# Ledger of designs, part 99: designed miniproteins, single chains, continued (5)

Each design is a single chain, and the fold is of that chain. pLDDT is the mean over its residues in the fold that is shown.

## One batch from the design tools (miniprotein)

Design m19661
Fold by ESMFold2-Fast:
Structure m19661 (fold): chain A 83 residues (1-83)
Amino acid sequence: SLLEEAKKLIEEAKKLLKEGRYKEAAEKALKALMLVLKASPSEDIPELIGQILRVIGLMLDGRYKEAAEFAIKVAEEQLKKLE
């Protein structure tokens, strides 16, 4: 399922974050967030889009650690709501 794929990407992102591989962690966490967005009800979409744009903005600024941490947090909170 989309949610199981998102969970796998979050765990991969957390592992990369612990290894100091911040850009790769942010890329995996963003992918997880996109899958969570796709699985989310319409009422949650505007807030999730805003949060995704923040992740992208942090990545464009080279702030990959902050991008990964924020994306993981948002994805985990939304996953708990959907499960």
Scores: mean pLDDT 89

Design m19662
Fold by ESMFold2-Fast:
Structure m19662 (fold): chain A 100 residues (1-100)
Amino acid sequence: LKDEGEKLIEEGKYEEAIAYYQEAIELNPYYWRHWLNLGNAYLAAGDYEKAIEYYEKAIELAPTKEEEAEALENLGKAYEAAGDLEKAKEYYEKAEELKK
């Protein structure tokens, strides 16, 4: 299901999406997907440093290898967008390894 934050990102309302996911984290700071979605909002806004930070938090909190792989793929995308192609490749390969 597309939540309100995902819709805000699609509409280009990145600051509103960031605020939405920050509020979600305040209500449930241990739910890894809120940190993943906050990273996605920052990535869409062009703040790659913050996107990387929040994806790393999502990886730490991910309860399964499959969910950790999803967060690692998004971390790879953030490094790719930042121009760090070597780190992007490393994280994409780590994500693929966890799916085995």
Scores: mean pLDDT 86

Design m19663
Fold by ESMFold2-Fast:
Structure m19663 (fold): chain A 100 residues (1-100)
Amino acid sequence: SEAEELEEEVKKNPDDAELLVKLGNRYMSLEEYEKAAEYLEKAAKLEPDNAQILSNLGVAYDHLGKYDEAIEYYKKAKSLSSEGEKKAISAMIANIEKEK
């Protein structure tokens, strides 16, 4: 599968942020949120100011019921985002906070 092929490429290039993002996003599409979070966290360490990686981590942790982690990643993504994106992220944070 594409995920298995990307895992082998990540093993060869463990610090390649682009490959880590591709693998994490593939696991997001498969609804494999724990694996998605693992690879996206590695990507976030390499690209700490990438709002897209941080927002995807927020989504993954939200699906895992890890609400504190989801809120922290959403807040980081929000600080790096445009005004329109900030409104969407604020709504996601508010939804977690009222259901937490």
Scores: mean pLDDT 87

Design m19664
Fold by ESMFold2-Fast:
Parts: structure tokens; sequence; C-alpha cells
Structure m19664 (fold): chain A 76 residues (1-76)
């Protein structure tokens, strides 16, 4: 019901992983796996396929800025 809060939490999670990559505390592959699991949890929490696709695209665009050769995260 409060999709803005769920979207905000996802965006913060992505921002934290990007920062961790830039600081050398996380590999791009670890960040990709973390984002995949976060999307999977959001799906289990009742986020719609349309909302999940939007969040997946946003996360992949941000990951490409720091790791352009990394494979895209797929929908859960």
Amino acid sequence: LNQEVQEGVLRISVSVTILAIKRGKMTPEEAREFIRKTLEQAKKAGMSDEELEKMREEANERLREVAPELEDVELP
C-alpha cells in the first residue's frame, strides 16, 4: 500500500551498494546479487510486476554507471 516507502528503501539499498563498490568494499558482482535478492524480497512482499520492472530498470541504469560490463539484473 505504501509503495513510495518501498521504492525509497530499494533506492537507498541501490545507493548503498553503489557507494560500497566505489569504496572497494563490494564487487560489482556482489552488488548485482544483492540487488537481485532485494527485488525478490520486494516481489514476495507484494510489489507488482510493473513496479518491479521499473525498479529493476532503475537499478540496472545505476549499476551501469559504475560497472558498464556487468550483466543486467533480471526480474525474479
Scores: mean pLDDT 76

Design m19665
Fold by ESMFold2-Fast:
Structure m19665 (fold): chain A 75 residues (1-75)
Amino acid sequence: RVDEWLAEAERLYEEILPKVREGVAQAEKDGYAKLTDEQIEKLARNAAADTVIARGQREGYVDEGEEAAKRLLEK
């Protein structure tokens, strides 16, 4: 079951990553500092982790959501 939650976390990361890249590109145009690819990837991983934790809490799978988020963030 954690494997299913991890697969969803990875899917969310893939979905979120290009949106984060667009957001940081816009922020750079607005005069904010450039972020590295590593920083952008970390932001996307954190966003995906937060999303899967919240979903687990809503659906009654708190432990599975937290474990999937942890594995996504550990690399």
Scores: mean pLDDT 80

Design m19666
Fold by ESMFold2-Fast:
Formats: C-alpha cells, sequence, structure tokens
Structure m19666 (fold): chain A 58 residues (1-58)
C-alpha cells in the first residue's frame, strides 16, 4: 500500500538525518499524503527505530 511505502521512505529519511518535519513534507510531496497521514507514517517509522521488539500494549 502507499502508506507502507511511505513508512519505509520515512525511515530512510530519518536514518539520513532528516527531521520529522522534513520527512512529513517530503512524504506529502512524493506520495500526495495529507499532513495527518504523513505524520502517522513518520510516527510509525520513529517507533520502528526505537526497538521493534519493545512491547506495545493495545
Amino acid sequence: SKFEEAVRYARELLDAGKTAEEAIKELMEKFGLSEEEALDAVREAELARTGPDAPEVA
């Protein structure tokens, strides 16, 4: 899906030293996402960077 692709791209941007704000802007421009969707994608990418084995309780 576009969202999964955007999350992967956001991870690459953050790993390259881009800020969350810069990543949001690039996702909006590249994938045509809304600001809210881009923010969600960046949030998912940041969460993956903090430790994918960390327990997330719903």
Scores: mean pLDDT 76

Design m19667
Fold by ESMFold2-Fast:
Structure m19667 (fold): chain A 89 residues (1-89)
Amino acid sequence: DEVEKLRNEAYRLLAERLGLEGDLELIRQMEAQVPDVTHQAMLAVLQVQQGRQLAAQASPADQRVLEQRRAEFQAQADRLIAEALKRIS
């Protein structure tokens, strides 16, 4: 149940980054054909979302560290998405 909710949220976040509106078939194909890379991309987009929430409650010094980590996870997600898309062609 909780795992399914996180998976659905990750699908939504991946669809948003890919510019898809409600069409999750491409993401399902990514997960089916390249599960390891797609799973890592899902975790990266979830970490970006969590980082935004944590930054709102952090000290100024910690906010800078969290923002840097968020940027790193965004870059990681983009690389992993590109790799998964390349492999499903």
Scores: mean pLDDT 79

Design m19668
Fold by ESMFold2-Fast:
Structure m19668 (fold): chain A 73 residues (1-73)
Amino acid sequence: NADEKARQLLREGNKLFEKGDYETAAQKYKEAAELSTNPRDRAIAYYNLAQAYEKLGKTDEAEEWRKKAEELR
């Protein structure tokens, strides 16, 4: 299902983030957020996406995704 695929994308993103591939990690986190129907998993994806953008020096985008994560409880 979509939520299982979203969780797989989160794991792939985490592996890429650990390797320092922040651009591809951000892409995987964004895909995970788009597929997830679970607010908690979507919030995790948004938060991880914000951290990846922060590592890329994209501070404004990082702040936007952090706000989205906070809105999801």
Scores: mean pLDDT 85

Design m19669
Fold by ESMFold2-Fast:
Structure m19669 (fold): chain A 87 residues (1-87)
Amino acid sequence: SIKELVEELLEKAKEKLNIESVETEEEKEKLRKGLYKLYQKKEYLLENASEEENEQVLGGYVPEDASPAAKREGEALIELIKEIGQT
């Protein structure tokens, strides 16, 4: 699911940030593939969520009744999408 993909990519990003040395080619490739998969999954979300819902997520909003975990996942997804756009 997209939720699991977001969690996986965040964990990889955290691992990368904890390493002050130059990353290996293997680690760079794994991160790149993960981000690419998230990019593809974004299209699935756009098809299944309304334009307003997508705008809320990208704008840093989630439904008021969403759990704290869901809100953090939405924020993490926004950050990853932004990072993909910068890359």
Scores: mean pLDDT 50

Design m19670
Fold by ESMFold2-Fast:
Structure m19670 (fold): chain A 92 residues (1-92)
Amino acid sequence: DREKRIEEAEEALKSVPAEEAAAGLERQAEAARRMAEALRDSSPEAAELFERAAELAREAAEAARAGNYREAAELAVEADELAQRGVELARE
């Protein structure tokens, strides 16, 4: 259930200081960026999904710093969904 995942993400983000929540999301963005770079030549379509996931995770970090935890959670869940699709494409 996507809504339940967003609610759980929002609670997790609110459980730590805003700076720490944002730092976690920035680490998520960096991990996605590295996957995109690693897959660029072997799976361009998967690389594009990871690039988009990195962009959304960075936007989520900015939302978290602003105290917009619901928006941050929605963006973080969308980033995770794109990254999961990227992993599936990379395995093909």
Scores: mean pLDDT 87

Design m19671
Fold by ESMFold2-Fast:
Structure m19671 (fold): chain A 59 residues (1-59)
Amino acid sequence: DELIRKAAEELVAIAKHFNVDVRKLSDEDALTLLSITKHGRLLDEEQKRKAFELAKELS
């Protein structure tokens, strides 16, 4: 899913910019961060969780 992938890449970019390990983010923090990204904000909660799991794989 292209939208989930773009959201995951945005989460990885935010984490890298702030020197935070994506794998150390809580579910709550990850979903909150996704809610403010260009593509992540378009996702429902289940899709945001999938984007977070994909972001961990990309990190």
Scores: mean pLDDT 86

Design m19672
Fold by ESMFold2-Fast:
Structure m19672 (fold): chain A 81 residues (1-81)
Amino acid sequence: MKVEVLEVKVETSNGVTRVEVGVGAHDDILYVTVSVYGKKGSTATATVRVRLENGEIAEVTLTATVPADDQWAVAVTALRL
């Protein structure tokens, strides 16, 4: 499946030192990942908007929260199209 990434919006709290957002598609599934590193309780929220092959727009929002100081947290969502 072909998807076009239209927008990636990332909001971070104080104490985030690194954030990574991944968008991928395989078969009929859209994957969005948010990886965040920083201080305990810090959050990263990603909102991703994509255009599908049929012209429809899909929007995905997910948040990752750092569980302890100087650790990575990863949030993953999979949307079946």
Scores: mean pLDDT 83

Design m19673
Fold by ESMFold2-Fast:
Parts: C-alpha cells; sequence; structure tokens
Structure m19673 (fold): chain A 77 residues (1-77)
C-alpha cells in the first residue's frame, strides 16, 4: 500500500502539474517547474521557496489559494 507521505506527494505533484498547464503567466509556469524539480529531488525547502515566489507573481486568486494549500501539504511530508 502507498504511504500517507507518498499520497500527499502525489496530490502535490498532480496539483502543480494542473496549475502548470492552466496558468497563463510564463513566470508562474517557470516557478512551478522549478518547484516540481526540487520536489522530485526531495528538496522540500527549495520547492516551498519557489511556490512562495509563484504566489507573489500570480494575479489569479484561485491559483494563489491552491498554491497556499499545496505549500501546507508539502510541509506535512
Amino acid sequence: MVSDEEIKKAVVIIGLAVLRVTSKDPKVRELLNKALDALEKGDYETAIKYLEQAIKESTDPDEIRLLKRIIELVKEI
């Protein structure tokens, strides 16, 4: 069975992948790609840093709300 940590990581990856294809801002997409790369390498501190930068660059309230929830999930891994 998949662990709770693996499930949380999968949810984060799926959420970031959806945002990466739905975001219209190239800077936000670049930051999301960097966050995904850091997450895949197990560098959760760097992933959170890029996600926080994506929140600052984003002008979409729904995108910002989802990014904040993703950061909370990463902190629980």
Scores: mean pLDDT 80

Design m19674
Fold by ESMFold2-Fast:
Structure m19674 (fold): chain A 68 residues (1-68)
Amino acid sequence: SAKEKLEEILEELKKDPRFEAELIGDDTLKITSKGSVTEQIGLALRLIGDYPDLEVSVEGDTIIVKAK
């Protein structure tokens, strides 16, 4: 399910000090970048490739991942 995929992303990002991630409800993951814009864009592109059934958008220093 989309929720299981969002929880998988959350657990992986908990291991990476460059990012903070939190679940908002059951369908949205908010990721805040502590690193450079290059690292933020790199993560966003990776998520788009790995999770094509999720909607990935970038808003300032934040990556938003939602169920489609």
Scores: mean pLDDT 81

Design m19675
Fold by ESMFold2-Fast:
Structure m19675 (fold): chain A 64 residues (1-64)
Amino acid sequence: SEEELRELVVRELERRGLSTSPEVVEEVVETAKVLKRAFRIEDEKEWPGVVRLAVDIYEIDQQS
């Protein structure tokens, strides 16, 4: 569910010491949804990997 995806995003942001504001969480959740569609990831076991990639993309964008 979207709630489970959001929880994984919040945990990954917290683990990296990044902001967990609603705006940041929503941006990363939307990126994760795009990645899930692009790679056709339907298995919830793969969601942590997608979330890590979405946060990696967010960090790269913030450094630019």
Scores: mean pLDDT 83

Design m19676
Fold by ESMFold2-Fast:
Structure m19676 (fold): chain A 74 residues (1-74)
Amino acid sequence: MTLLDLLEKIANGEASEEDIERLKEWLKQNPSEKFQKLLEAIENKDWETARKLAKEIIDTIRRMQAGGRAGAAA
């Protein structure tokens, strides 16, 4: 299961306890301000904030994946 799959489950409210634990482990290994905010929202059971942050991260990842092919300029 990828980070994107875990974020999608959080965003859709379908995340199991195991999915949440796996996501928390990943977030702890990859420190960034947005990931720290997501981790805090999950730990505080603030699911509205967690879903919002998960959707923002998903959008960022999908934009990067869609745009990555077009970036060859020398």
Scores: mean pLDDT 75

Design m19677
Fold by ESMFold2-Fast:
Structure m19677 (fold): chain A 66 residues (1-66)
Amino acid sequence: NEEFEKGLEAFEAGRYEEAVEHFRKAIEKDPNLAKAYLYLAGALGALGRLDEAGAYLARWRALLAA
């Protein structure tokens, strides 16, 4: 998933807003890509967007339980 790879590059560079956009696109292409939800939650957490981060973390946990 190219969007997930771009999201990782942005995340590792500390560009969390760009990482959020790429991880959202990764989820649009592959809604079951559990690791994209985890990294999206991490990027949102780094931005202080804790309610959104919590929602994606909950979705990540739900995907692992399926």
Scores: mean pLDDT 85

Design m19678
Fold by ESMFold2-Fast:
Structure m19678 (fold): chain A 69 residues (1-69)
Amino acid sequence: AEELLEQARRNLETAEELLEQGQLVAAMVGIKEAEEMIRQAEKLGADPEEIKELKERLRELKERLESMQ
């Protein structure tokens, strides 16, 4: 579970950088991968506070991506 959260954090960081570079398709893929990792970690009983933090970051990046498409 925790390893999935760490991987999700890295994917969100990479997606943010890709959005800054205008690489929308690559950013979208990273966001979707992070979303799935967060969902799996949540199902496995990961810390609710860490899940909440990552879901908030995911939401912000999804909103940013949608505004750029």
Scores: mean pLDDT 80

Design m19679
Fold by ESMFold2-Fast:
Structure m19679 (fold): chain A 89 residues (1-89)
Amino acid sequence: MSKEELEREILASFVRMLISLLKKYAEESEEVKKALEYLEKALEKIEAGDLEGAIEYLKKAAEYLKKVDPEGAKAAELLAKSVEELKKE
C-alpha cells in the first residue's frame, strides 16, 4: 500500500465517522440531510482518488452544516484541508 493510499483510507474513515455522527440528526434538519448527501459524495470521490471533487463536496457539506452544527462544519472544513494537503506533492 502506498503512503497516498493509506492517507486516503484514513481520510475516508474520518468522513464515514462524521456521516455516522450526523445521521441521528438528519430527520430533524434538512441542512444536515443535505450535508450528509455531500459527505457521501465526498467519500465516493476520496475512494476513487478524485481529490478535487472530494474537496468541493466537503466544502459544500460544511456550508450546509455552518448554520445548524458549527462543530460538524469545522470537522468538514478540516477534512477538506487535509485532502488539499494530500494533493500537494
Scores: mean pLDDT 82

Design m19680
Fold by ESMFold2-Fast:
Structure m19680 (fold): chain A 99 residues (1-99)
Amino acid sequence: AMEERIWARAKASPHLTPEEVALLEAVRAGDPEAQRELIERYAQMGYPTGKLGLEALEAGDQERAASLARELVDNIMISHILIDIGDEIDKEIAERRKK
């Protein structure tokens, strides 16, 4: 229940593109190609979890790669929820300045 509520909130984020939502959904479903794509993307950006995932893929450790890909999804979901909350706070501050 909580995981699905977190996903629903993250998926509704205006800062997450339909392409990014589709990639994260595929990783959550256990798609190995999506897991590889997410890992490679975040490894290139210098994220430690992405780099560890790339090492797991190179070693043929599919279970570790899948676990690290899921960790990346969880981190992305939380980040987008926090961005959305920040936007709501900014709107509230702007409205208070008019009143």
Scores: mean pLDDT 76

Design m19681
Fold by ESMFold2-Fast:
Structure m19681 (fold): chain A 64 residues (1-64)
Amino acid sequence: SMELEKLEKELEELEEKLEELEKKKKEALAKGDLKKALEYDIEIGVLRIHISVLKKEIEKLKKE
């Protein structure tokens, strides 16, 4: 399914973005930039929810 392939690619892109944001959060914390670390933490939280929803959608399509 073209839809399944599209969602799987989106999932890969989101997981890569999550790794990058987690690295940026670590760098901000190491520098003592608590405000920047909090901003990244919020983005990570939103992204984790998006990934969770997308994984559920992929599983539903696989049952078709």
Scores: mean pLDDT 87

Design m19682
Fold by ESMFold2-Fast:
Structure m19682 (fold): chain A 51 residues (1-51)
Amino acid sequence: ADAHTDAGLAALAAGRYDEAIALFEEALALDPDHERARALLEAARVARDAL
């Protein structure tokens, strides 16, 4: 796991959806096959759109 995924998860938990999305996008830029970051990015987008 990388620091961007952990930071994104913290931002998501704090309700900072745009920040979480940016952090998960950075994680995927470093590792495009990062399944967890991809799933969390989709979850963050859904949470933002529901707001």
Scores: mean pLDDT 78

Design m19683
Fold by ESMFold2-Fast:
Structure m19683 (fold): chain A 70 residues (1-70)
Amino acid sequence: KEEKIREFAEEAARAARDGNADEVYQVSKKATKEVGIEGGNAALAAMVRAGASDEQIKAGLKGMNEGLKE
């Protein structure tokens, strides 16, 4: 569980630095779907620390919400 959380946090940070809002949405959704709220929170925190834009943060939150439904 901890290993997957770390992997998703690293992917989220990369998506925030090098990607767009759609990529951030997909990473946050997948993290939350596979790990639960802890995965989504870790991904969101990592992308914010990486300098995510307001648009990316909104996409990340949408991804978490959709991941929780699945």
Scores: mean pLDDT 79

Design m19685
Fold by ESMFold2-Fast:
Order: sequence, then structure tokens, then C-alpha cells
Structure m19685 (fold): chain A 70 residues (1-70)
Amino acid sequence: MLSKEEALKLIIENLEKAVEALQRGDLSTAASYVTAAGILNVAAGLNIKIPSEPDVEKLKETIEKLKKEM
């Protein structure tokens, strides 16, 4: 069972990896990390708005917001 803090940490880690992949032009890898973050969000019962499209600025904004919630 994941605590809310552990789930948030994993979501942040996946979104950070998605940003890294996008910055190197790896859209497929970025999409996989965003999808993993979405699955973790649902599995942990969190109602976090995760961007559906892999956009660096939107992902960075989401990461910063989530880090403030921890």
C-alpha cells in the first residue's frame, strides 16, 4: 500500500523523467512516464490534474505545484 506522500514522490519522479525525455526529443519515452504518473494518481486515489499532452512547461508547472503540496 502506498502512502499519499510516497505516491506523490513517485508521480513527481515520473513527471521529471518525462521532462528529461522531452528535452532530448524522446516523445515516446515521455508519454510512457506521463502515463505511469496518471496510473499512480488513480491508484493512490489522488485527484491531481496531470497534463494529458507531453509539454515541458505544463509538466514543470505541475511538478512545482506537487512539490509545494508535499
Scores: mean pLDDT 79

Design m19686
Fold by ESMFold2-Fast:
Structure m19686 (fold): chain A 81 residues (1-81)
Amino acid sequence: MDERIIGERVLEAYRTGGRDAAKKEAQRTILSLEARKKGMTREEFEKYLKENIDKYKISDEELDRLIALGEQARAEWEKAR
């Protein structure tokens, strides 16, 4: 699930660099997953990233939701073990 992948990466960034690092990681991960879904080439992805990195902002509410999803994914992984 895309949200799980985003949440896990965001949580890891949050643990190492706080909220600013988590926001940057969420933006990069979401853009990377969208590029993959669209079947973008490396050149298309580079252009897409440059055009969208300043336009795509993670709200504090969305960041908190992604952190919570990452924590839930980690908890589910622990329960499955």
Scores: mean pLDDT 74

Design m19687
Fold by ESMFold2-Fast:
Parts: sequence; structure tokens; C-alpha cells
Structure m19687 (fold): chain A 94 residues (1-94)
Amino acid sequence: MTPGFALFEEAGRARNAGDLERAAALLEEALAQPELADNPLVLIQLGLVYEKLGDYEKAAEAYERAAESLAKHPSGQGLAEALRKEAEKLKEKA
């Protein structure tokens, strides 16, 4: 397991335990690792965590970054569009 993936797994455990602030910190640390820098699954989880924390601006940013990563592949375009729409809705609340 690379350091980034270990952090991502720990973030999942923190989120399941309801420790959303710790989950966000671990996901940000995972994204700082080269192997996960623009990983859309990590970015989607970060967006979900920030949304639950009420940090709509950071949630929208994470979803937009995930959408950009997914849009690089044709099979990801549908999910990218859905994430962009969710980001716009969150920006209206921020």
C-alpha cells in the first residue's frame, strides 16, 4: 500500500466513525501524495465530507477538481457533468 492509499483508507474509517474533520484532513493529505494528486475517487470523498461539514465552497472545489479529472476520459463524462452540477448548487449555498 502506498502512503496515499493508506491515508485514503484511514479517512474512510474516520468518516464512518463520524469524525468528518479528521476525514477531511486525511483526504487532503492523501491528495498531497503524487499517486493520488488528482484521483477522482479521493476528490469525490473529500467533496462529500466538506458538504457534510457545511463547507460548501471547499465541497464545490473538490467536486470541480474531480469532474476535471473524470472529463479526461470519455467514460467519465457523465459523472463529470453530474459533479459540475452539484458544485454549482453548493456555490449557491456558500
Scores: mean pLDDT 83

Design m19688
Fold by ESMFold2-Fast:
Order: structure tokens, then C-alpha cells, then sequence
Structure m19688 (fold): chain A 93 residues (1-93)
């Protein structure tokens, strides 16, 4: 269950992603997770995506794994797909 504070940070994180401010997106999604009593798989997925865009692929994979563990099928499918892309990026050199 998201608190009003977690929802506000989640919105700010999404706005940062739209503006390609991936560092701010990471900070806002971390604050959203901290404000929620339970880890939200959608916030975990979006945090992983922000790390992916920062080319921090190991951190991205960590959050995608958490999203897969806790998420429903749609979140699992998206997180697994993005995890495979991150693993390929690590292998490219």
C-alpha cells in the first residue's frame, strides 16, 4: 500500500525519468520505497530502469530481481526483459 508521501515521490521520480534526469529519478524512487511500509514492485521496476539508463547495470539487475520476486505477471515480464538487456550490456565488452 502506498502512502501519500510515497505516491508523491513516485510521481516526482516519473517526471525525472521523462526529463532524462536519471540521477534524480533514482533518488525520488528510493524515497518512495522508504516512505512505503512494503516494497512496491512497480517502484522497484522503475528504480531498476533509472539505474539501467545511468548504465549502472549491476544495480539495475538487483532491482529487477526484487521486482520479479514481488511483482504480478506484467511486472515480472517487463523486469525479466530489462534484466536480460542489462546482462547483454555487461557482456558487450
Amino acid sequence: MLTPEAIEYYKLGNEALLNKDYESAVEYFKKALAAAPEDDPLILLNLGEAYFELEKYEEAIEYFDKAIELGEEIIKERAEYLKELAEKKIKEK
Scores: mean pLDDT 84

Design m19689
Fold by ESMFold2-Fast:
Formats: sequence, structure tokens, C-alpha cells
Structure m19689 (fold): chain A 57 residues (1-57)
Amino acid sequence: MKLARARETIQAAGAGVVTIPKGAVLEILREHPDGTVEARYDGQTVLVDGAKLEIVA
């Protein structure tokens, strides 16, 4: 399982707009070649900019 931490507060697309606070840990489900990351946060699948994430595992 690959984990990432949010480098900053992120507003992400999920089952609506999801606010991910700085320092939150997300499970990486898929990394896209354009740098977009599909991740799980708070039981939701969210799309985030990979540049705003720090890989921790």
C-alpha cells in the first residue's frame, strides 16, 4: 500500500468537493502519467495534484 501526506490544504474532486487538510494521509490507488493521483481519503476516492503530495510509504 502506497501512502502520501498532503503538503498543503487541498480542495479535491470526490463525491463532491473534499477539503484535505495539510498533513492528512491518503492511500494512493493510482498515479496517472499527467501527475494526477487517484487516492482514498475519508472513505472517498479523490483526484489530487501529485505535486501537492509527499510520498511516505
Scores: mean pLDDT 78

Design m19690
Fold by ESMFold2-Fast:
Structure m19690 (fold): chain A 56 residues (1-56)
Amino acid sequence: SIDEWRKRMQQLLEEGRKKLEELVAQGKIDPALAEQIYEGVEALVQAVLSLIERKL
């Protein structure tokens, strides 16, 4: 179950990265800021997955 959740979260992160790249292409956001946002969201997702794994 956790491996399935990890795959779904990875897919959402890939979709989110694509959306951030679209915003950068539109000139609405700085590329460095987009990368920082992505890294922050990825770190949060990993923290949540680790917490779930510890409680199972």
Scores: mean pLDDT 79

Design m19691
Fold by ESMFold2-Fast:
Structure m19691 (fold): chain A 80 residues (1-80)
Amino acid sequence: MEIDLEALEAELEARFDALIELARAAGAEEAARLLEEARRLVREGVRAMREGNWEEARRLFEEAERLVLEAMKLIEEALA
């Protein structure tokens, strides 16, 4: 079984768009910035996977996860 990278990329893009909109609506501008950077890293990670560079993809996805977690914390603080 091979992952459909095109479908995964499209799903992740839609999720990031929704989260960025939520962050902006909450007034969490820093969270929106972090989510946009995380989206960029995910795009680079998917590209690395397509190229067979699994080590680089892992590194990029780990950094993206860190940024998403930080952004979620900021959104929670803004909504508290």
Scores: mean pLDDT 81

Design m19692
Fold by ESMFold2-Fast:
Structure m19692 (fold): chain A 55 residues (1-55)
Amino acid sequence: MSEAQREGGLEGAKLLIAGHGASREVAAAGLVKNGFSREEAEELAREAVRLAHEY
């Protein structure tokens, strides 16, 4: 995926996790429905959880 797609997916995953209390798995499923592959969505959701935990 492109850098812009990665940034958009990461922001979407952060909103699902922080805004809706979604788990990593639920955030990944949401990204898949928005056009990301399962592997890309899982990577972005995992990174979003890590970033939310660090800050």
Scores: mean pLDDT 75

Design m19693
Fold by ESMFold2-Fast:
Structure m19693 (fold): chain A 65 residues (1-65)
Amino acid sequence: GAAEEALRKLERIREAAEKYKDNEVVLRAGLKEVQELREEFADNEEIQRRADEIIEEIKRLLSEL
C-alpha cells in the first residue's frame, strides 16, 4: 500500500544520507523529500515517527559540514 511504499522510500533516503553524508545536495534533497512524505501521511503515526528520526539525522549531518 501507499504507507508501505512511503516507509521504503524513507529507508532509502536514510541509506542515501548515510552513504553520502558529506554531500550537501543529497542531504538537502533528502530532507525536502522526507518533509513532503511527513506532510502527505500526517495521520500515520509510524511514518511520522520514522520521518522525524530521519529529519533529525539529516539536520545533524548538515550541521557537521
Scores: mean pLDDT 88

Design m19694
Fold by ESMFold2-Fast:
Structure m19694 (fold): chain A 67 residues (1-67)
Amino acid sequence: KKKELRDQILKKIGEILRLIGEMLDLELKLKKGEISEEEYKKKIKEIEEEIKKLLEEIKKLEKELNK
């Protein structure tokens, strides 16, 4: 069970890294003028909320791992 918890944590970290990559792509698009500031802020907020959710899930798994 401890191995399964570590694997779940690593998977969620991988998801966060993917979302950070999406944020960087959006910032590049904003600098190129391919998206509006309003669209950028909306999409970044959505990604930040998803990352926050994943971080809370990781914290719960870490507490379970350290029982």
Scores: mean pLDDT 82

Design m19695
Fold by ESMFold2-Fast:
Structure m19695 (fold): chain A 84 residues (1-84)
Amino acid sequence: MEKLKEELRKKILELIGLKLRKIGLEIELERLKEELKKAKEAGKEEEAKRLEEKIKEIEREIKELEEEIKKLEKEIKELEEKLK
């Protein structure tokens, strides 16, 4: 039982870490989207292209984190069920 509780605690902490990272990336994404809007309005084509590339990279990271979060949430639920 103790080993399963330790594994559960470890996975919960990892899940919290991934969720916090996702929130950080979502905040960064909103900031970059606002910067992109301003760059396009100002006719800064090179800046806009660079921002679009960064936005695409962050959106990819968010998607990967969402998949990791879902996987960990399922593993945590399975461990919680075994501990009942």
Scores: mean pLDDT 85

Design m19696
Fold by ESMFold2-Fast:
Parts: C-alpha cells; structure tokens; sequence
Structure m19696 (fold): chain A 40 residues (1-40)
C-alpha cells in the first residue's frame, strides 16, 4: 500500500507550498503597510 506514503509526501509538499505562498503575501503586505506609514 504505497498509496498512503504517496499521499503523505504529497500533503507535506502542499503544506510547504502553502507556507511559501503565505510568507510571500505577508512580506508584500508588510512592505505596502510600511510604505503607507512612512508617507503619513
């Protein structure tokens, strides 16, 4: 039943990608916020 191990690996890779995407979005949001605050 290699299917279970395959699903496990797939889930781990998906989690990694989600974290990377979230980190990117957070950094972009922070940069925009800092720019807005600096302009005020």
Amino acid sequence: MEELEKLKKKAEELYKKVFETMDRRIQEGRAALEAAEAAA
Scores: mean pLDDT 79

Design m19697
Fold by ESMFold2-Fast:
Structure m19697 (fold): chain A 58 residues (1-58)
Amino acid sequence: SMAEEEFRERGREIARELKAAGREEEAYGRLMELGSELGLSSETTNRLILEILREVLG
């Protein structure tokens, strides 16, 4: 969906910025807020968060 595509794009940017700032601990909370803002379900948001965190932080 367009919302999932936007989440992946914006979420990766957020995670990269937090990693560069040494604030990775804030990533989950900020990405959960983004998912809510985009109208994604909690299940979909958690799945996308795990993908992004693995790609950017793992």
Scores: mean pLDDT 87

